# Designed miniproteins, single chains, continued (3), part 21

Each design is a single chain, and the fold is of that chain. pLDDT is the mean over its residues in the fold that is shown.

## One batch from the design tools (miniprotein)

Design m8700
Fold by ESMFold2-Fast:
Structure m8700 (fold): chain A 71 residues (1-71)
Amino acid sequence: EREKVLKEVEEILNDDSLTDEQKLERIASLDIKNPADEFRVLLLIHEIKKRNISLKENKDDILETLRAMLS
C-alpha cells in the first residue's frame, strides 16, 4: 500500500493544472486503507497548510517524508 499511496501523491503533486489547495484536497481524499497511515497523511497536510509550505518547491521533501512515515 505504501508504494501505491506514494505514486498517487506524486501524480497529484506533478499535476500543474491543480492549485496547491486542490492538490492537498486530492491527497486528503485518497483511499488509504491503513487508518494509521491515513492519520499520518492528514497530519502532514495540516502541517503544510499551517506553515504555508510550497508544494512546488518542496515536492521531493514531501515525498521522502511520506515514504518515511507510511507503513
Scores: mean pLDDT 80

Design m8701
Fold by ESMFold2-Fast:
Structure m8701 (fold): chain A 93 residues (1-93)
Amino acid sequence: SRIREVFDRIKALVAEIAAKIPEIRATLENLLTQLEEALENKDYFSALLTIQSLSGEMVVIIHRSKDPEVQRLAEEAVRLARELARLLLEEEK
């Protein structure tokens, strides 16, 4: 599934970010768990809300981080989150 492929890429990026910023690990892992459960249950509304929350956390990281690599990883995570949201909206049709 393209949805699963994009989710797995987001999960990998979040792991890299959490390795560099351990303080946000629990928050990001909780959001990933909520997103995975929503996707498994085909609860696309809850999935979209969780994607919005995850994107918000990434935007905060982009603006607050002094590490250019962390900013780059967070920007890529936002891009993939947008792609995932697009795929889920197509499933509503």
Scores: mean pLDDT 87

Design m8702
Fold by ESMFold2-Fast:
Structure m8702 (fold): chain A 67 residues (1-67)
Amino acid sequence: MPVTADEAERRGTRAVVLTGEREAAAEAFIELGKEGGLSEEQQERIRRLVLEGRGKDAVDLLVEEAG
């Protein structure tokens, strides 16, 4: 299914706000990526962006590749 920027940002922000953990945010984005049909390589790239603190870049990539 296509992934929207709002959905990706909402899940990522919720994970960070509720847990304070970049790993939790990365897992939320990976879950959305799997729903959007992203490959393992694309999922790993998104995980890396989130862990590097590049959450907006991760959201943009997720929406562009899965949307």
Scores: mean pLDDT 70

Design m8703
Fold by ESMFold2-Fast:
Structure m8703 (fold): chain A 65 residues (1-65)
Amino acid sequence: AEEAVKIAKELREKGAPDVLAGTFAGYEAGKRGLSPEEVREGMRKAGLTDEAAENAAKAAQSALN
């Protein structure tokens, strides 16, 4: 979870849009077995937009299924 949040923050700092940063980090978190709910909450705590948090949760769900 913490590594996925770090990846999202680093991508955002490098100029990536919140949605792209969230989607990439969410997919990685999902591959590691994190639930979409945990990913969504983590992204919101990291300061990403609600849209980016939802896209991250969907990416995690795709990685789990």
Scores: mean pLDDT 77

Design m8704
Fold by ESMFold2-Fast:
Structure m8704 (fold): chain A 95 residues (1-95)
Amino acid sequence: SEKEELLEQAKQGLAALQEDKAQIIATINSQSFVSQEFLDAVRQGLADARAMIAQMEKKAKELGDEETLKIVAEARAVVDELEAFIDAVEAQLRA
């Protein structure tokens, strides 16, 4: 069904987002230097992720898909946590 397809897409997107978050954090923690270009690329990725999450939320609301809405909330939390981490890293590099 359309709800089942949306839920599966949302689950896959959340898993990919969690993996990307882990890889970005590991990359930053393993490097002695982090470039501004890398931080800018991560911030663009976060902006793109927020746009996709917003579209997914809109579709889930139209379908009354409460399960997908829960995954949307989890995806937002992942993006918010990664953004806070990047903000902290950037503050340390500019201090």
Scores: mean pLDDT 87

Design m8705
Fold by ESMFold2-Fast:
Structure m8705 (fold): chain A 84 residues (1-84)
Amino acid sequence: RIAELLEEILERIEELAAESPEAVAHLERAREALRAGDIEGAVRHLNAAIQEVIRHLLSQGRTEEAERLARELEPLIKELSDLL
């Protein structure tokens, strides 16, 4: 259940994360942690990847996209937090 939510969030940010080398690095670490059953590590790197994606979008003046992404991820992050 937790793993399914982590995979869903990772898939949703993958395309945007590809625009930022720092986000890609954290995304890869999150996937490695998930494969190893390290849920805490996966959550930590996933949060870092999301922050890097938002930072990248804001640096490009893409504020509306950053806000839209945050709204889209909010229910998934809340559900994940309720399970942890």
Scores: mean pLDDT 82

Design m8706
Fold by ESMFold2-Fast:
Structure m8706 (fold): chain A 73 residues (1-73)
Amino acid sequence: SSEIEEAARRLFEALKKEPVFFRAVGALARKLDYDVERLARALGLLDPNGPRPEEYHLAVTRELLRLLREEVP
């Protein structure tokens, strides 16, 4: 979904603006062995009271992980 890709790209660009935090997120992703659910929970990306289902947030997190792996192999 282009909406998921756009949401993930916006998050990725926001992370890149804070290089210390960006490096910490990359290190956390590796420590969690790129586990989508664990990373989404650790980053507070799951919003149980929001209008979007958990599956949406997991899909955005998965796309964010893809972008992280491409930028910092």
Scores: mean pLDDT 80

Design m8707
Fold by ESMFold2-Fast:
Structure m8707 (fold): chain A 64 residues (1-64)
Amino acid sequence: EIIELAEKLRDVMRRMETADRAEAARLARDAEPLNGRFEELRSQGEEVPGELRDFYAELTAPPG
């Protein structure tokens, strides 16, 4: 599951790199369910790879 989540987040990040601001915002919003799952894993004490945490942090970074 963590591997699948990481792959989905990587795909979103790649899309955001080439997307305009409006599309990037849409992608971030569409990734909200992934955020919920990520927070659930963290709250359960699951060992989340630093790579996945970094990907998610970058995905939800403020525009700028």
Scores: mean pLDDT 67

Design m8708
Fold by ESMFold2-Fast:
Structure m8708 (fold): chain A 82 residues (1-82)
Amino acid sequence: SEKQEKVKNAILEALKEVAKELGLSEENFSFENLAKKILEEEKRTDLSVEEVKKELKNIIKHTAEVHELSKEQIDEILKFGE
C-alpha cells in the first residue's frame, strides 16, 4: 500500500542520513561499513563488526514488521545495505 511504501522510503532515507552523518558516501554504504563507523565513533571494543551488523539488520526487520511492511519490502531495505 501507499502507507507501507512511505514507511519503506522513510527507513531508507533514515539509513542514508545516518551514513552521511558518519561520513559514509552512498556508494560506500553497507551494513558492514556502517557497523565499522559506529564502532569507531563509539570507541567500542566489546562488540565485533559482525555483531553490530546483525543487530542493525534485526532493528530494521523489527521496525519494518511493526509498520506492517511485507517481506519483499524488508528484503529491499536489507539489499540496500549489501
Scores: mean pLDDT 81

Design m8709
Fold by ESMFold2-Fast:
Structure m8709 (fold): chain A 85 residues (1-85)
Amino acid sequence: SYEERVLELEKKRAEELDKELTPEQVELMRAAITTEEQRKQVDALLANWKKAFPNASPEEVRAMEIYALYTVLPASTILKILKEG
């Protein structure tokens, strides 16, 4: 289905994003989640992904977590982390 194709594309994007980020940049992204609304959005994305891929490896789950942080954080915050991290 179209939905399955979108999820597979998101999985590939998550894997590519994880390769581009340093551990220090990932820690800064986690620290930048400061509001309850942002935490709920990250949790919802992760829950949806885990339902779609119940056999996901720990490394795949980690990549999706990073992708969820990247999706939820403001572009200005991400750019600052990439420049200063």
Scores: mean pLDDT 79

Design m8710
Fold by ESMFold2-Fast:
Structure m8710 (fold): chain A 71 residues (1-71)
Amino acid sequence: SAEDAGTAALIAAQMAGDVKAHIFASNAAYEAAREGGPDKAAEMAYQHALNAGSPVAAEFASKAARDAAER
């Protein structure tokens, strides 16, 4: 679900990096999952975590958002 995608992206980014990265990744994944499904959730979580300054958080958030949105 969209809510699960947002939560998964938050937790994954938090474990991997900066506080701002996980907040932005979570919000982006949630909105993208509501509108476009797993691929969009993964893409938006990646881009927003990257823009917040953490490539490692971006990779973890992207994978977590995709997996959660597919459920």
Scores: mean pLDDT 72

Design m8711
Fold by ESMFold2-Fast:
Formats: C-alpha cells, structure tokens, sequence
Structure m8711 (fold): chain A 92 residues (1-92)
C-alpha cells in the first residue's frame, strides 16, 4: 500500500504540472480556452482532494473527467483513468 501511496503522490505532482500547462494554454488561446480552463480546474480540484486525503472523492472526479474528455483527448482521459485507479487503491 505505501508503494501505491508514493506512486499516487508522483501522479498528483504531475497533475499539478499539467494543470499549469492547461491554464497557460487557456490564456494563450492555443486550444479551446473553455476546454483548457475546465481541464485545469478539474486537475487542480483532484490535486487538492488528494492532498487532503480525500482519495475516494479524487477517484470519482478523475473517473468523471476521464469519461468527459475521452472523445476530445484520449491520452488525457487515460491519465485521469490511471489516476482514479491509484486513488481507489490507496483509499482501500
């Protein structure tokens, strides 16, 4: 279980970095600004929940995000799916 907690911490850090990237994309208009803001807001909420130890809530939000973004960005959707699985495993 501690091994999964460490992996989740690494994924959480990566999610924070991704959130910054999408927030910059929203400001620069490189992609759809509304989509970029929504992704950034979602990643920031997931990181906050994980930092608070609310792993079940983080997993639920990540799964909802994976489903929502799957058609627009399958790679991002897979990232959310992987994050949800790790959060669910730690929440056990």
Amino acid sequence: MKEKERELAIKSTAAGVLAVGYRVDAELGEIDPELAKEIADTLEKIVRLMNEGKYEEAAKLAREASEKFRDKDPVLAQYFEDLAKLAEEVAK
Scores: mean pLDDT 78

Design m8712
Fold by ESMFold2-Fast:
Structure m8712 (fold): chain A 86 residues (1-86)
Amino acid sequence: LLEEAERLDREAVEAGRRALEAIAAGDAEAAKAEAEKVEELGKRTAELYAEQLIAEGAPEEEARAIEEAGKKHAEGLREKLVKLAE
């Protein structure tokens, strides 16, 4: 779980970098596509971290609250990148 979450987090960072490069190049279509990947990867990372926390004995309610916060953060990053591309 943790190793997969760390891998997806690294992929999300790379997608974010590509989104910013596309924005700088004026490629709105590419920027939006990479921004969508940031959201998808960020949400999956949040799910896996929550599962890892539960597996380590964290209360499910607290782990799911952290997951929800992570998913909202990923949504916000996508929205900001899309806005910059427009």
Scores: mean pLDDT 83

Design m8713
Fold by ESMFold2-Fast:
Formats: structure tokens, sequence, C-alpha cells
Structure m8713 (fold): chain A 86 residues (1-86)
């Protein structure tokens, strides 16, 4: 729904802002925590709305931001944190 799409968009925007700040501070452990928390919130929104297409697009945007800020470490951060939720 449009309401869920807006909530997901706001979550992604907040995620990008917080992750950028942590990257500037060199806080890799904080970044991992923020990634895990944001992915969990996205999965909760997906489960409540069944709008998995919007969740998929959001995950892609989050992945691109992590890669932009952390480069080669992005894959490790994403796999480790997402796997903890499975």
Amino acid sequence: SMATEKEIKELVEEFKEELRKLAEEGDEEGAKRVIREAVQKLFDLGSQSFDWASVSEALKEMKEEVEKLFGEKAREFLIDEITKLL
C-alpha cells in the first residue's frame, strides 16, 4: 500500500543518514548494529503488509549505501548481519 511504501522509504532514508554518520566516525560495530536493526524492521514491515516488492527495493538501496560507505567490507557486513536474522 502507499502507506507502507512511505514507511519503508522513511526507514531507508533514516538508515542512510545514520549509516553515513557512523561511517564518518569509523564506527564499524555501530554500522553492523544499524544494518541488522534496519533489515529486521524491513522484514517486520514485509510480514505485516505482504509488500515484499517494496522490501526488496529497500534492501537493494540499503546494500548500495553500505557498499558506497564501506567498500569491500560491505559484503561481510551484509551477509553476517542478515544471516543472524535467519
Scores: mean pLDDT 80

Design m8714
Fold by ESMFold2-Fast:
Structure m8714 (fold): chain A 79 residues (1-79)
Amino acid sequence: MAREAAAQALRGIAYSAMEGKATKEQVIKALEDASKLFEERGLPEAAEIVRQTLEEARKAKSTEDIAKFLLQRAEEVEK
């Protein structure tokens, strides 16, 4: 399901950020890449969810804030 695919991508990126394996710039790039990948695979709804999440993530001050936001968004999207 498109929403579930988007939620899984957001969680994966969030966990990478929380583990200290990604900088803020790398997290933003991962969201950009995920949106493009979903669009290329014919999942426009998932791509749009990730794009909307990306715009909010760009406003965050820290990688921790981005990770928390991504986890919250993933939970909301699955419902």
Scores: mean pLDDT 81

Design m8715
Fold by ESMFold2-Fast:
Structure m8715 (fold): chain A 68 residues (1-68)
Amino acid sequence: KETVEKVKEAAEKGLPYQASTAGTEGVIKENPDASPQAIANAGLGATMGALMGDPEFAAKAVEDGIKA
């Protein structure tokens, strides 16, 4: 919940590095069994969401990583 909120805030501000860092660190913290691919996909999705100005896209990519 806190991870997704941080990713949304970073994406709304157009901060791809902050969105990616919050997303990848949050996936590692909330899903320690996440594969390297799931972590990478969350970071990439958060970055793309921030660059597109789509915080919902960024949040979904990170949520998918947490649930993987």
Scores: mean pLDDT 80

Design m8716
Fold by ESMFold2-Fast:
Structure m8716 (fold): chain A 93 residues (1-93)
Amino acid sequence: SLEESLRRAALEALEQAIKDVKELIKNPDPEKTRLLAIVTGIVASAAGLPEVKEAIRNLFKASEALEQGNTEEAIKYLKEALKHLERAVERLR
């Protein structure tokens, strides 16, 4: 069904976002973090999950912290985004 196909697509996109956030925690980049927030926002529009909205909020905060040179604060926000994405994946399974 269309609903099942959309759920599967959202799940695959969120699983990829989790991998991307883990890489950003190792190699922080403000532009890549902002792009991931935008792309994840498209998925959030389809999924309607509050956890995805919280993940996006934390990704934008991480990008802002990186632009300000605050890498430690950015990593904290990236880790919070990761937790929210993992919860979203659990809800879609």
Scores: mean pLDDT 84

Design m8717
Fold by ESMFold2-Fast:
Structure m8717 (fold): chain A 95 residues (1-95)
Amino acid sequence: SMLDEMVDEIRREAKRIKEERLKTLGESSLGRRLTLLDVINKIRDLLLKYFPDLPEERVVEIEYEVGDAMFSAPSLDEGIERGIEVFERRARELL
């Protein structure tokens, strides 16, 4: 489905972002924070790609919900997973 394609795309991008950040900054608090911020930015890019007519207010709302989920998690991997779960739920609502 289109939803599965969107979720697969964000999972691939999140993995790439994490690998790149860990290579340069390691598993530091800064590396974790920048990884999560990069994933949030990629989720924004994908929302605009798949839903080009989505109002900016809705994009910002989804970004905040993703961020809250990610930064509330006890680990980087759990943060990424929670953010993707929010993205999937919101993308499903938009289909």
Scores: mean pLDDT 87

Design m8718
Fold by ESMFold2-Fast:
Structure m8718 (fold): chain A 87 residues (1-87)
Amino acid sequence: DMLEKIREATEKILKRGEEDGDEVIGLLGAGRARHLLEQGYSVEEAIEKAEKFYEELRERVRNSPTEQEANAVISEAIKEMEEEINK
């Protein structure tokens, strides 16, 4: 069941975001996992790619010298996801 797979993958990443205090990045990672599953990736691949996306995004935000740059990183991630969904 696709819905069960989505729930499993997204719940894991959302929980990680809560534990790390990065709920927004957790939400973006969850959205990435869901989109990858809908695109036909395996559950394992979707989770791995979403976790990598989550870690990379957190690192970029932490290494951003200004709030403007951190916001730009988040905005770019959102735009990338929107482009993938809308094509």
Scores: mean pLDDT 78

Design m8719
Fold by ESMFold2-Fast:
Structure m8719 (fold): chain A 57 residues (1-57)
Amino acid sequence: NLARLQALSPEEQALLKLRYSARTGVDPASLTLEDLAKHFSDAEIDDLLARYRALQA
């Protein structure tokens, strides 16, 4: 869901780009939110962000 990814903070977007990079070997600086939307399911995004937000609390 691209609209959902666009609503994320820059730090949350960077987290997802880094996770994508770690899985695929692609440079995180070259990634778009559309790339992330095609790779991650909504459930996977929720799980990653919930864990990240818990660490930031």
Scores: mean pLDDT 79

Design m8720
Fold by ESMFold2-Fast:
Structure m8720 (fold): chain A 120 residues (1-120)
Amino acid sequence: MEEKEELADKIAEIISTNPEAVEILRRKAQEARARGLTISAAVLDGVVNAAEAGDKETVRQILLAAFETLEREDPELAKEYFEKMKKAIENGDYKKATEIAADVLVRAGEALERRLREQA
């Protein structure tokens, strides 16, 4: 399994088993929406909705897609985020791991919005 797939699985487990993680994602979605980041907010809302529905696999798939998007658009930044997420998970700091994952989801949404505008 690639490192990003293992991270997506671990973060999906954290989000699916910790209501506090869902609240962090909901707050980040509201912040993204307030900034006019419509796609980023929709991606975060998708993770929140899947987690609340008990659909861990959908949470995992959204995270993995976001991680792959960030790695494609900015590989050095992706590497920094993945290392920070690993350390947070290893230290049991699930709040920090979720906040870092939320930041990746925001950046992936921004990249997707840029791609959609290029095809318009």
Scores: mean pLDDT 86

Design m8721
Fold by ESMFold2-Fast:
Structure m8721 (fold): chain A 61 residues (1-61)
Amino acid sequence: MSEEEIEEKVREGAEAIAAGDLEKATRIASELAGQELPMAKDRKEAIENLVKATSIALKKS
């Protein structure tokens, strides 16, 4: 998966959480959780934040 594709999926995941589509958000977060990113510190942090946000949203639902 390219860095551009990862960035777009992070954005799609955030939009899904905002829309209340937790199924879509969980799917996107799961796809991203297994990715290895070479030296992409800020992008890795964005993915970790998305996974954490999805987990929190699921806990409340």
Scores: mean pLDDT 67

Design m8722
Fold by ESMFold2-Fast:
Structure m8722 (fold): chain A 57 residues (1-57)
Amino acid sequence: MKLEITGVVVNADLVKALLDAGANIIDLTSTKIIVETDKPEEVTAVVAQFGGKAVPV
């Protein structure tokens, strides 16, 4: 499933947390990330901990 992540500061800690949650990063900008994952609930929870929002695309 593809998720669009917004409302986060993109840094190494966020990227590591997303990869550990089972996200494959497809696209990365300073304020927006698109990921592919089989664990959308886990990825969404991680994004929320970093103050952002994940929406299915």
Scores: mean pLDDT 82

Design m8723
Fold by ESMFold2-Fast:
Structure m8723 (fold): chain A 75 residues (1-75)
Amino acid sequence: SSLISKAISAGTALVQLGVPPEVAVEAMKEVLANEKSLTSDEVFARIAEIAARKLEELGLHDLAQKVRNAAETAR
């Protein structure tokens, strides 16, 4: 699948975990702007890390940890 379809799948998974859609979309945009080729697991890990950092900045520390745990499990 394309990088775009991998990013959409990752973003959808994060929204299902309770991540606000705007945070998921921002994380997807950063990965798509800076990366050319990644596996599905790498895309999920990168988007999850960016989303977790944004959630921490918003004070949503428990949700950020949940997102990081999901990324670790997807390896």
Scores: mean pLDDT 80

Design m8724
Fold by ESMFold2-Fast:
Structure m8724 (fold): chain A 94 residues (1-94)
Amino acid sequence: SDSEIERLIKSVEKTRESVLKVLPEELHPEFDEFFERIKEAIRARDYDKALQLLDELEEWVREQYKAGKISRRQAVFVESALTALKMAIEIEKR
């Protein structure tokens, strides 16, 4: 239903806001691009694509950590937030 899509989009937006407060501003544009693509996949009800994009985003976060662009604490916080969002999408996929 539209109500379910609206709830998922709201969860995506809240996750985005929380993560952007923690990430360096230089990383915001690329992070925002991932979130726009995830929202598009959710609106299209392509939950497999949304989950794939979240996996790609988690890998991107690990790369930023390995490059020294974010701290361990920042990486753990972001990965935790993305894991919670993946769980919400998995529930809706069923």
Scores: mean pLDDT 87

Design m8725
Fold by ESMFold2-Fast:
Structure m8725 (fold): chain A 89 residues (1-89)
Amino acid sequence: EEELLEKLKGKSIEEQLLLIKEYILEKAGVKLSDFMKQGVTLDKIVLEKIAKGEKVEGVSEELWEKLKNALSPKIRELLLKLIEEDNKL
């Protein structure tokens, strides 16, 4: 988590969102291909839903539990803030 926060410094919102996606996937032990098999893209809208604890359409219960457990309160708050800032642009 602290290592992720340091990597985000000085990066664009787009780059920060990409790094957070990679962190969530690694922490959850999930591959991007697992989402592709279910017809789900890990875009900004999906990330916002995950951060809010909202169920993502097309994601299995097993995958959803892994994603929820990968997000600390700090990472959820950061992700929501970045998405809000991106939406203002």
Scores: mean pLDDT 72

Design m8726
Fold by ESMFold2-Fast:
Structure m8726 (fold): chain A 96 residues (1-96)
Amino acid sequence: DALEEGRRGYEMGKKGREKAKTKSGELGGESGYRGGLLAERSKDPEFSEEGGLGGYAGGEGALKGSETGKPEYDAGGAVAGIGGAFAGGLGAGLEP
């Protein structure tokens, strides 16, 4: 589940980044992309779940922001993506 959500977050974040209409959308896209990558590359099921969910939420927010041009979606996506990236990073190589 987390790996699948991380992959979807990766794809959505990448599309959001490429289609970003504002700086906030671009930041959300980058955060979602990075969160999704960390979740996808994480091989530890115990730690990949939060990263996967964060990456998915970040990617979704970035894509929504890029499609609507509304800063609120871009900002939310960026926060979720960054949070997911940190969670995934902690599971992959950092002690909490």
Scores: mean pLDDT 59

Design m8727
Fold by ESMFold2-Fast:
Structure m8727 (fold): chain A 72 residues (1-72)
Amino acid sequence: PPAGPVVYGISAKYAKNDEERKRAEQEVEDAKRSLEHIARRLGAQGVFIGKVADTEEEARKLLEEGLKQAAA
């Protein structure tokens, strides 16, 4: 049985140092909260895929994998 419509949020960030990592983690948390707010407003389930990577290449891979999950 369908649980209802699903809204996906994807946030892939990268950080070169601890200060950037803290900022990126905060941005990911903010994105997750925004998704939950939107999902509740739409009467949908929110699925959030987000991670902070140590390199830009890893962040790109995370974004691509998240998009694949959302498309499935």
Scores: mean pLDDT 77

Design m8728
Fold by ESMFold2-Fast:
Structure m8728 (fold): chain A 64 residues (1-64)
Amino acid sequence: TPLSEFMRGVQQILDDFRAGKISLEEAKKRITELQDEAIARTPELADEFQALRDHYITRLEQLS
């Protein structure tokens, strides 16, 4: 599903951040880019993608 595809992308970004491969700012940027791409493909789920982006950005900040 579009949500499952988005979540797979988010998980990869979180894994890269935890592994020290990307900075906090780069991780936030990539999650926002995933949200923008997901909304462009499935605009009817925009509210869900925005809520997930906000949730995972908050989680990234807590991990730093």
Scores: mean pLDDT 85

Design m8729
Fold by ESMFold2-Fast:
Structure m8729 (fold): chain A 86 residues (1-86)
Amino acid sequence: GSIERLIDRGVELKKEALKASGLEREILEGMADLVRGVLLTVLRLNRDDEALIQAAIDHLEALIAKETDPDVKAFLQDLLDEVRSL
């Protein structure tokens, strides 16, 4: 679904940022934060859509379980904690 694709884009940007340095890293980290902000806004506006919220949670949990990079894992965990607080 669209929400899972948005999460995947945020994770990809975070992974690209971790491989970059200097200004490129700063821009990619900023882009990842923007995608996170958009995702949280969409979920907050649709908080009564239990299926959408649960799809986001399930996808984040699956990504966390497969992730080996501690920085990416922390990014995913922070996002999951925010979604669970909606």
Scores: mean pLDDT 89

Design m8730
Fold by ESMFold2-Fast:
Structure m8730 (fold): chain A 64 residues (1-64)
Amino acid sequence: APPDEQEVNDALERMAYSVALLAFSRSEDRAQALADLEQAVADAQAKGDTITAAAYQRALDDLR
């Protein structure tokens, strides 16, 4: 992979992680928000979006 690809992937991961944290912070139901995030990880994995899946899994682990 080109050297800049890792930098782009790192930026995408940070963006997805921040989006997950923001979505959680706007939720009125913590348990439902965690379940939605678990589903988002599964959906990203099913789509082959490994960067988004990793970012959402990291957010899920940090929020538990």
Scores: mean pLDDT 81

Design m8731
Fold by ESMFold2-Fast:
Structure m8731 (fold): chain A 72 residues (1-72)
Amino acid sequence: SSSLRERLERQLREVERQADLGERGQLSRGEIIMAGASAGIIEMAAQQLNDDELVERAQEILDRLTKIFNEM
C-alpha cells in the first residue's frame, strides 16, 4: 500500500543517514551491522510491494554499508 511505501521510504532515509555517518567514520562496527540489517529488511519489504526503485535504493545502501564494514 502507499502508506507502507511511505513508511519504508522514511526508514530507508534513516538508514541512508547511517551510511553517510559510517562513510565519515562516525559509526561503530555494531552500528554498521544494525544499519545493514535494517536495509535488508526494507529491501525484503519493498520486494513484496514490487517497488523496483525502492528495492534498488535499499540494495545500494546495503552495499555501501557492507563496503564500510569490510574496510574497517
Scores: mean pLDDT 87

Design m8732
Fold by ESMFold2-Fast:
Structure m8732 (fold): chain A 68 residues (1-68)
Amino acid sequence: SLGSKEDVKKRLEEELSKYPLKLSKEELEYLLKQAPSEELRKLIEKYPTVSKEMREEIKKEIEREKKE
């Protein structure tokens, strides 16, 4: 299926088990629904343990995607 947001979400949940993030479940759901899985996957892989950096990068990508 297009998007694969479920795949990204599952990956993120596994990372949360190892590296507890300060992002709420609702915030993660919002980000996952808005951003494409491809971009989120790359961001998660780049910042697996840094919740703040990960959040800002995801938000930045979402804004660029929506603007375009």
Scores: mean pLDDT 54

Design m8733
Fold by ESMFold2-Fast:
Structure m8733 (fold): chain A 57 residues (1-57)
Amino acid sequence: SMQNQISDLWQQFTDALAAGDVDGARKYVDQMASLLSGEKKEQVLKMGEGAIRNAAA
């Protein structure tokens, strides 16, 4: 299901951030966003960019 795909992508995103792989983390955020529309898509993009920014600081 789409929810299972998003859950798996969140895990991959978290693993990428823990490894310091910012490019990989952005890839997984973009993949999650591609599965969503409207407000949910915007929320994922905002949360993902915020987490990447905090990890890079």
Scores: mean pLDDT 83

Design m8734
Fold by ESMFold2-Fast:
Structure m8734 (fold): chain A 88 residues (1-88)
Amino acid sequence: MEKDRAIARRIFDIAKEKNLSVYALLRDEELLREIAEELGVSEETVRRVARRVEAKLDELQSSDLERYLAIQEYDEAAIDALIDEVFG
């Protein structure tokens, strides 16, 4: 659980640092591999976390568009709320 939260946070941090769409990063196998190496976890673990984040973003796009857009603009409160809801 703690590792999954750290992976999710790192995905959003890299997206912000590189000014990339979160969706673009979630589908970037090279960046996901770099996160796996950095955090000392398997690539499969990072891909699993990325899939859960993408599923939640897809849900928010339909149910809460304002929160979805805030996450695309790297709003820390919206990102923290997503991570808490998905990974508890």
Scores: mean pLDDT 82

Design m8735
Fold by ESMFold2-Fast:
Structure m8735 (fold): chain A 67 residues (1-67)
Amino acid sequence: SVSLLVSRALQGDEAAKEQLLQLLKEDPNDLGALIILLNDGSPEAETLLEQLRPQLSPKLLELLDKH
């Protein structure tokens, strides 16, 4: 579950962060993680979004930058 991976990564789980990066490498257009993090809106979610940026498609980066 993407929501479970995001929750664990927000708590500092390094393995969950690596799994999210792998998920985005396999599908750079996956909106699931991005939507969850944007809806969270915490400083932790903002930090995690920045860490995930290199794996996002140009379309998802556009959505992130418009936030």
Scores: mean pLDDT 75

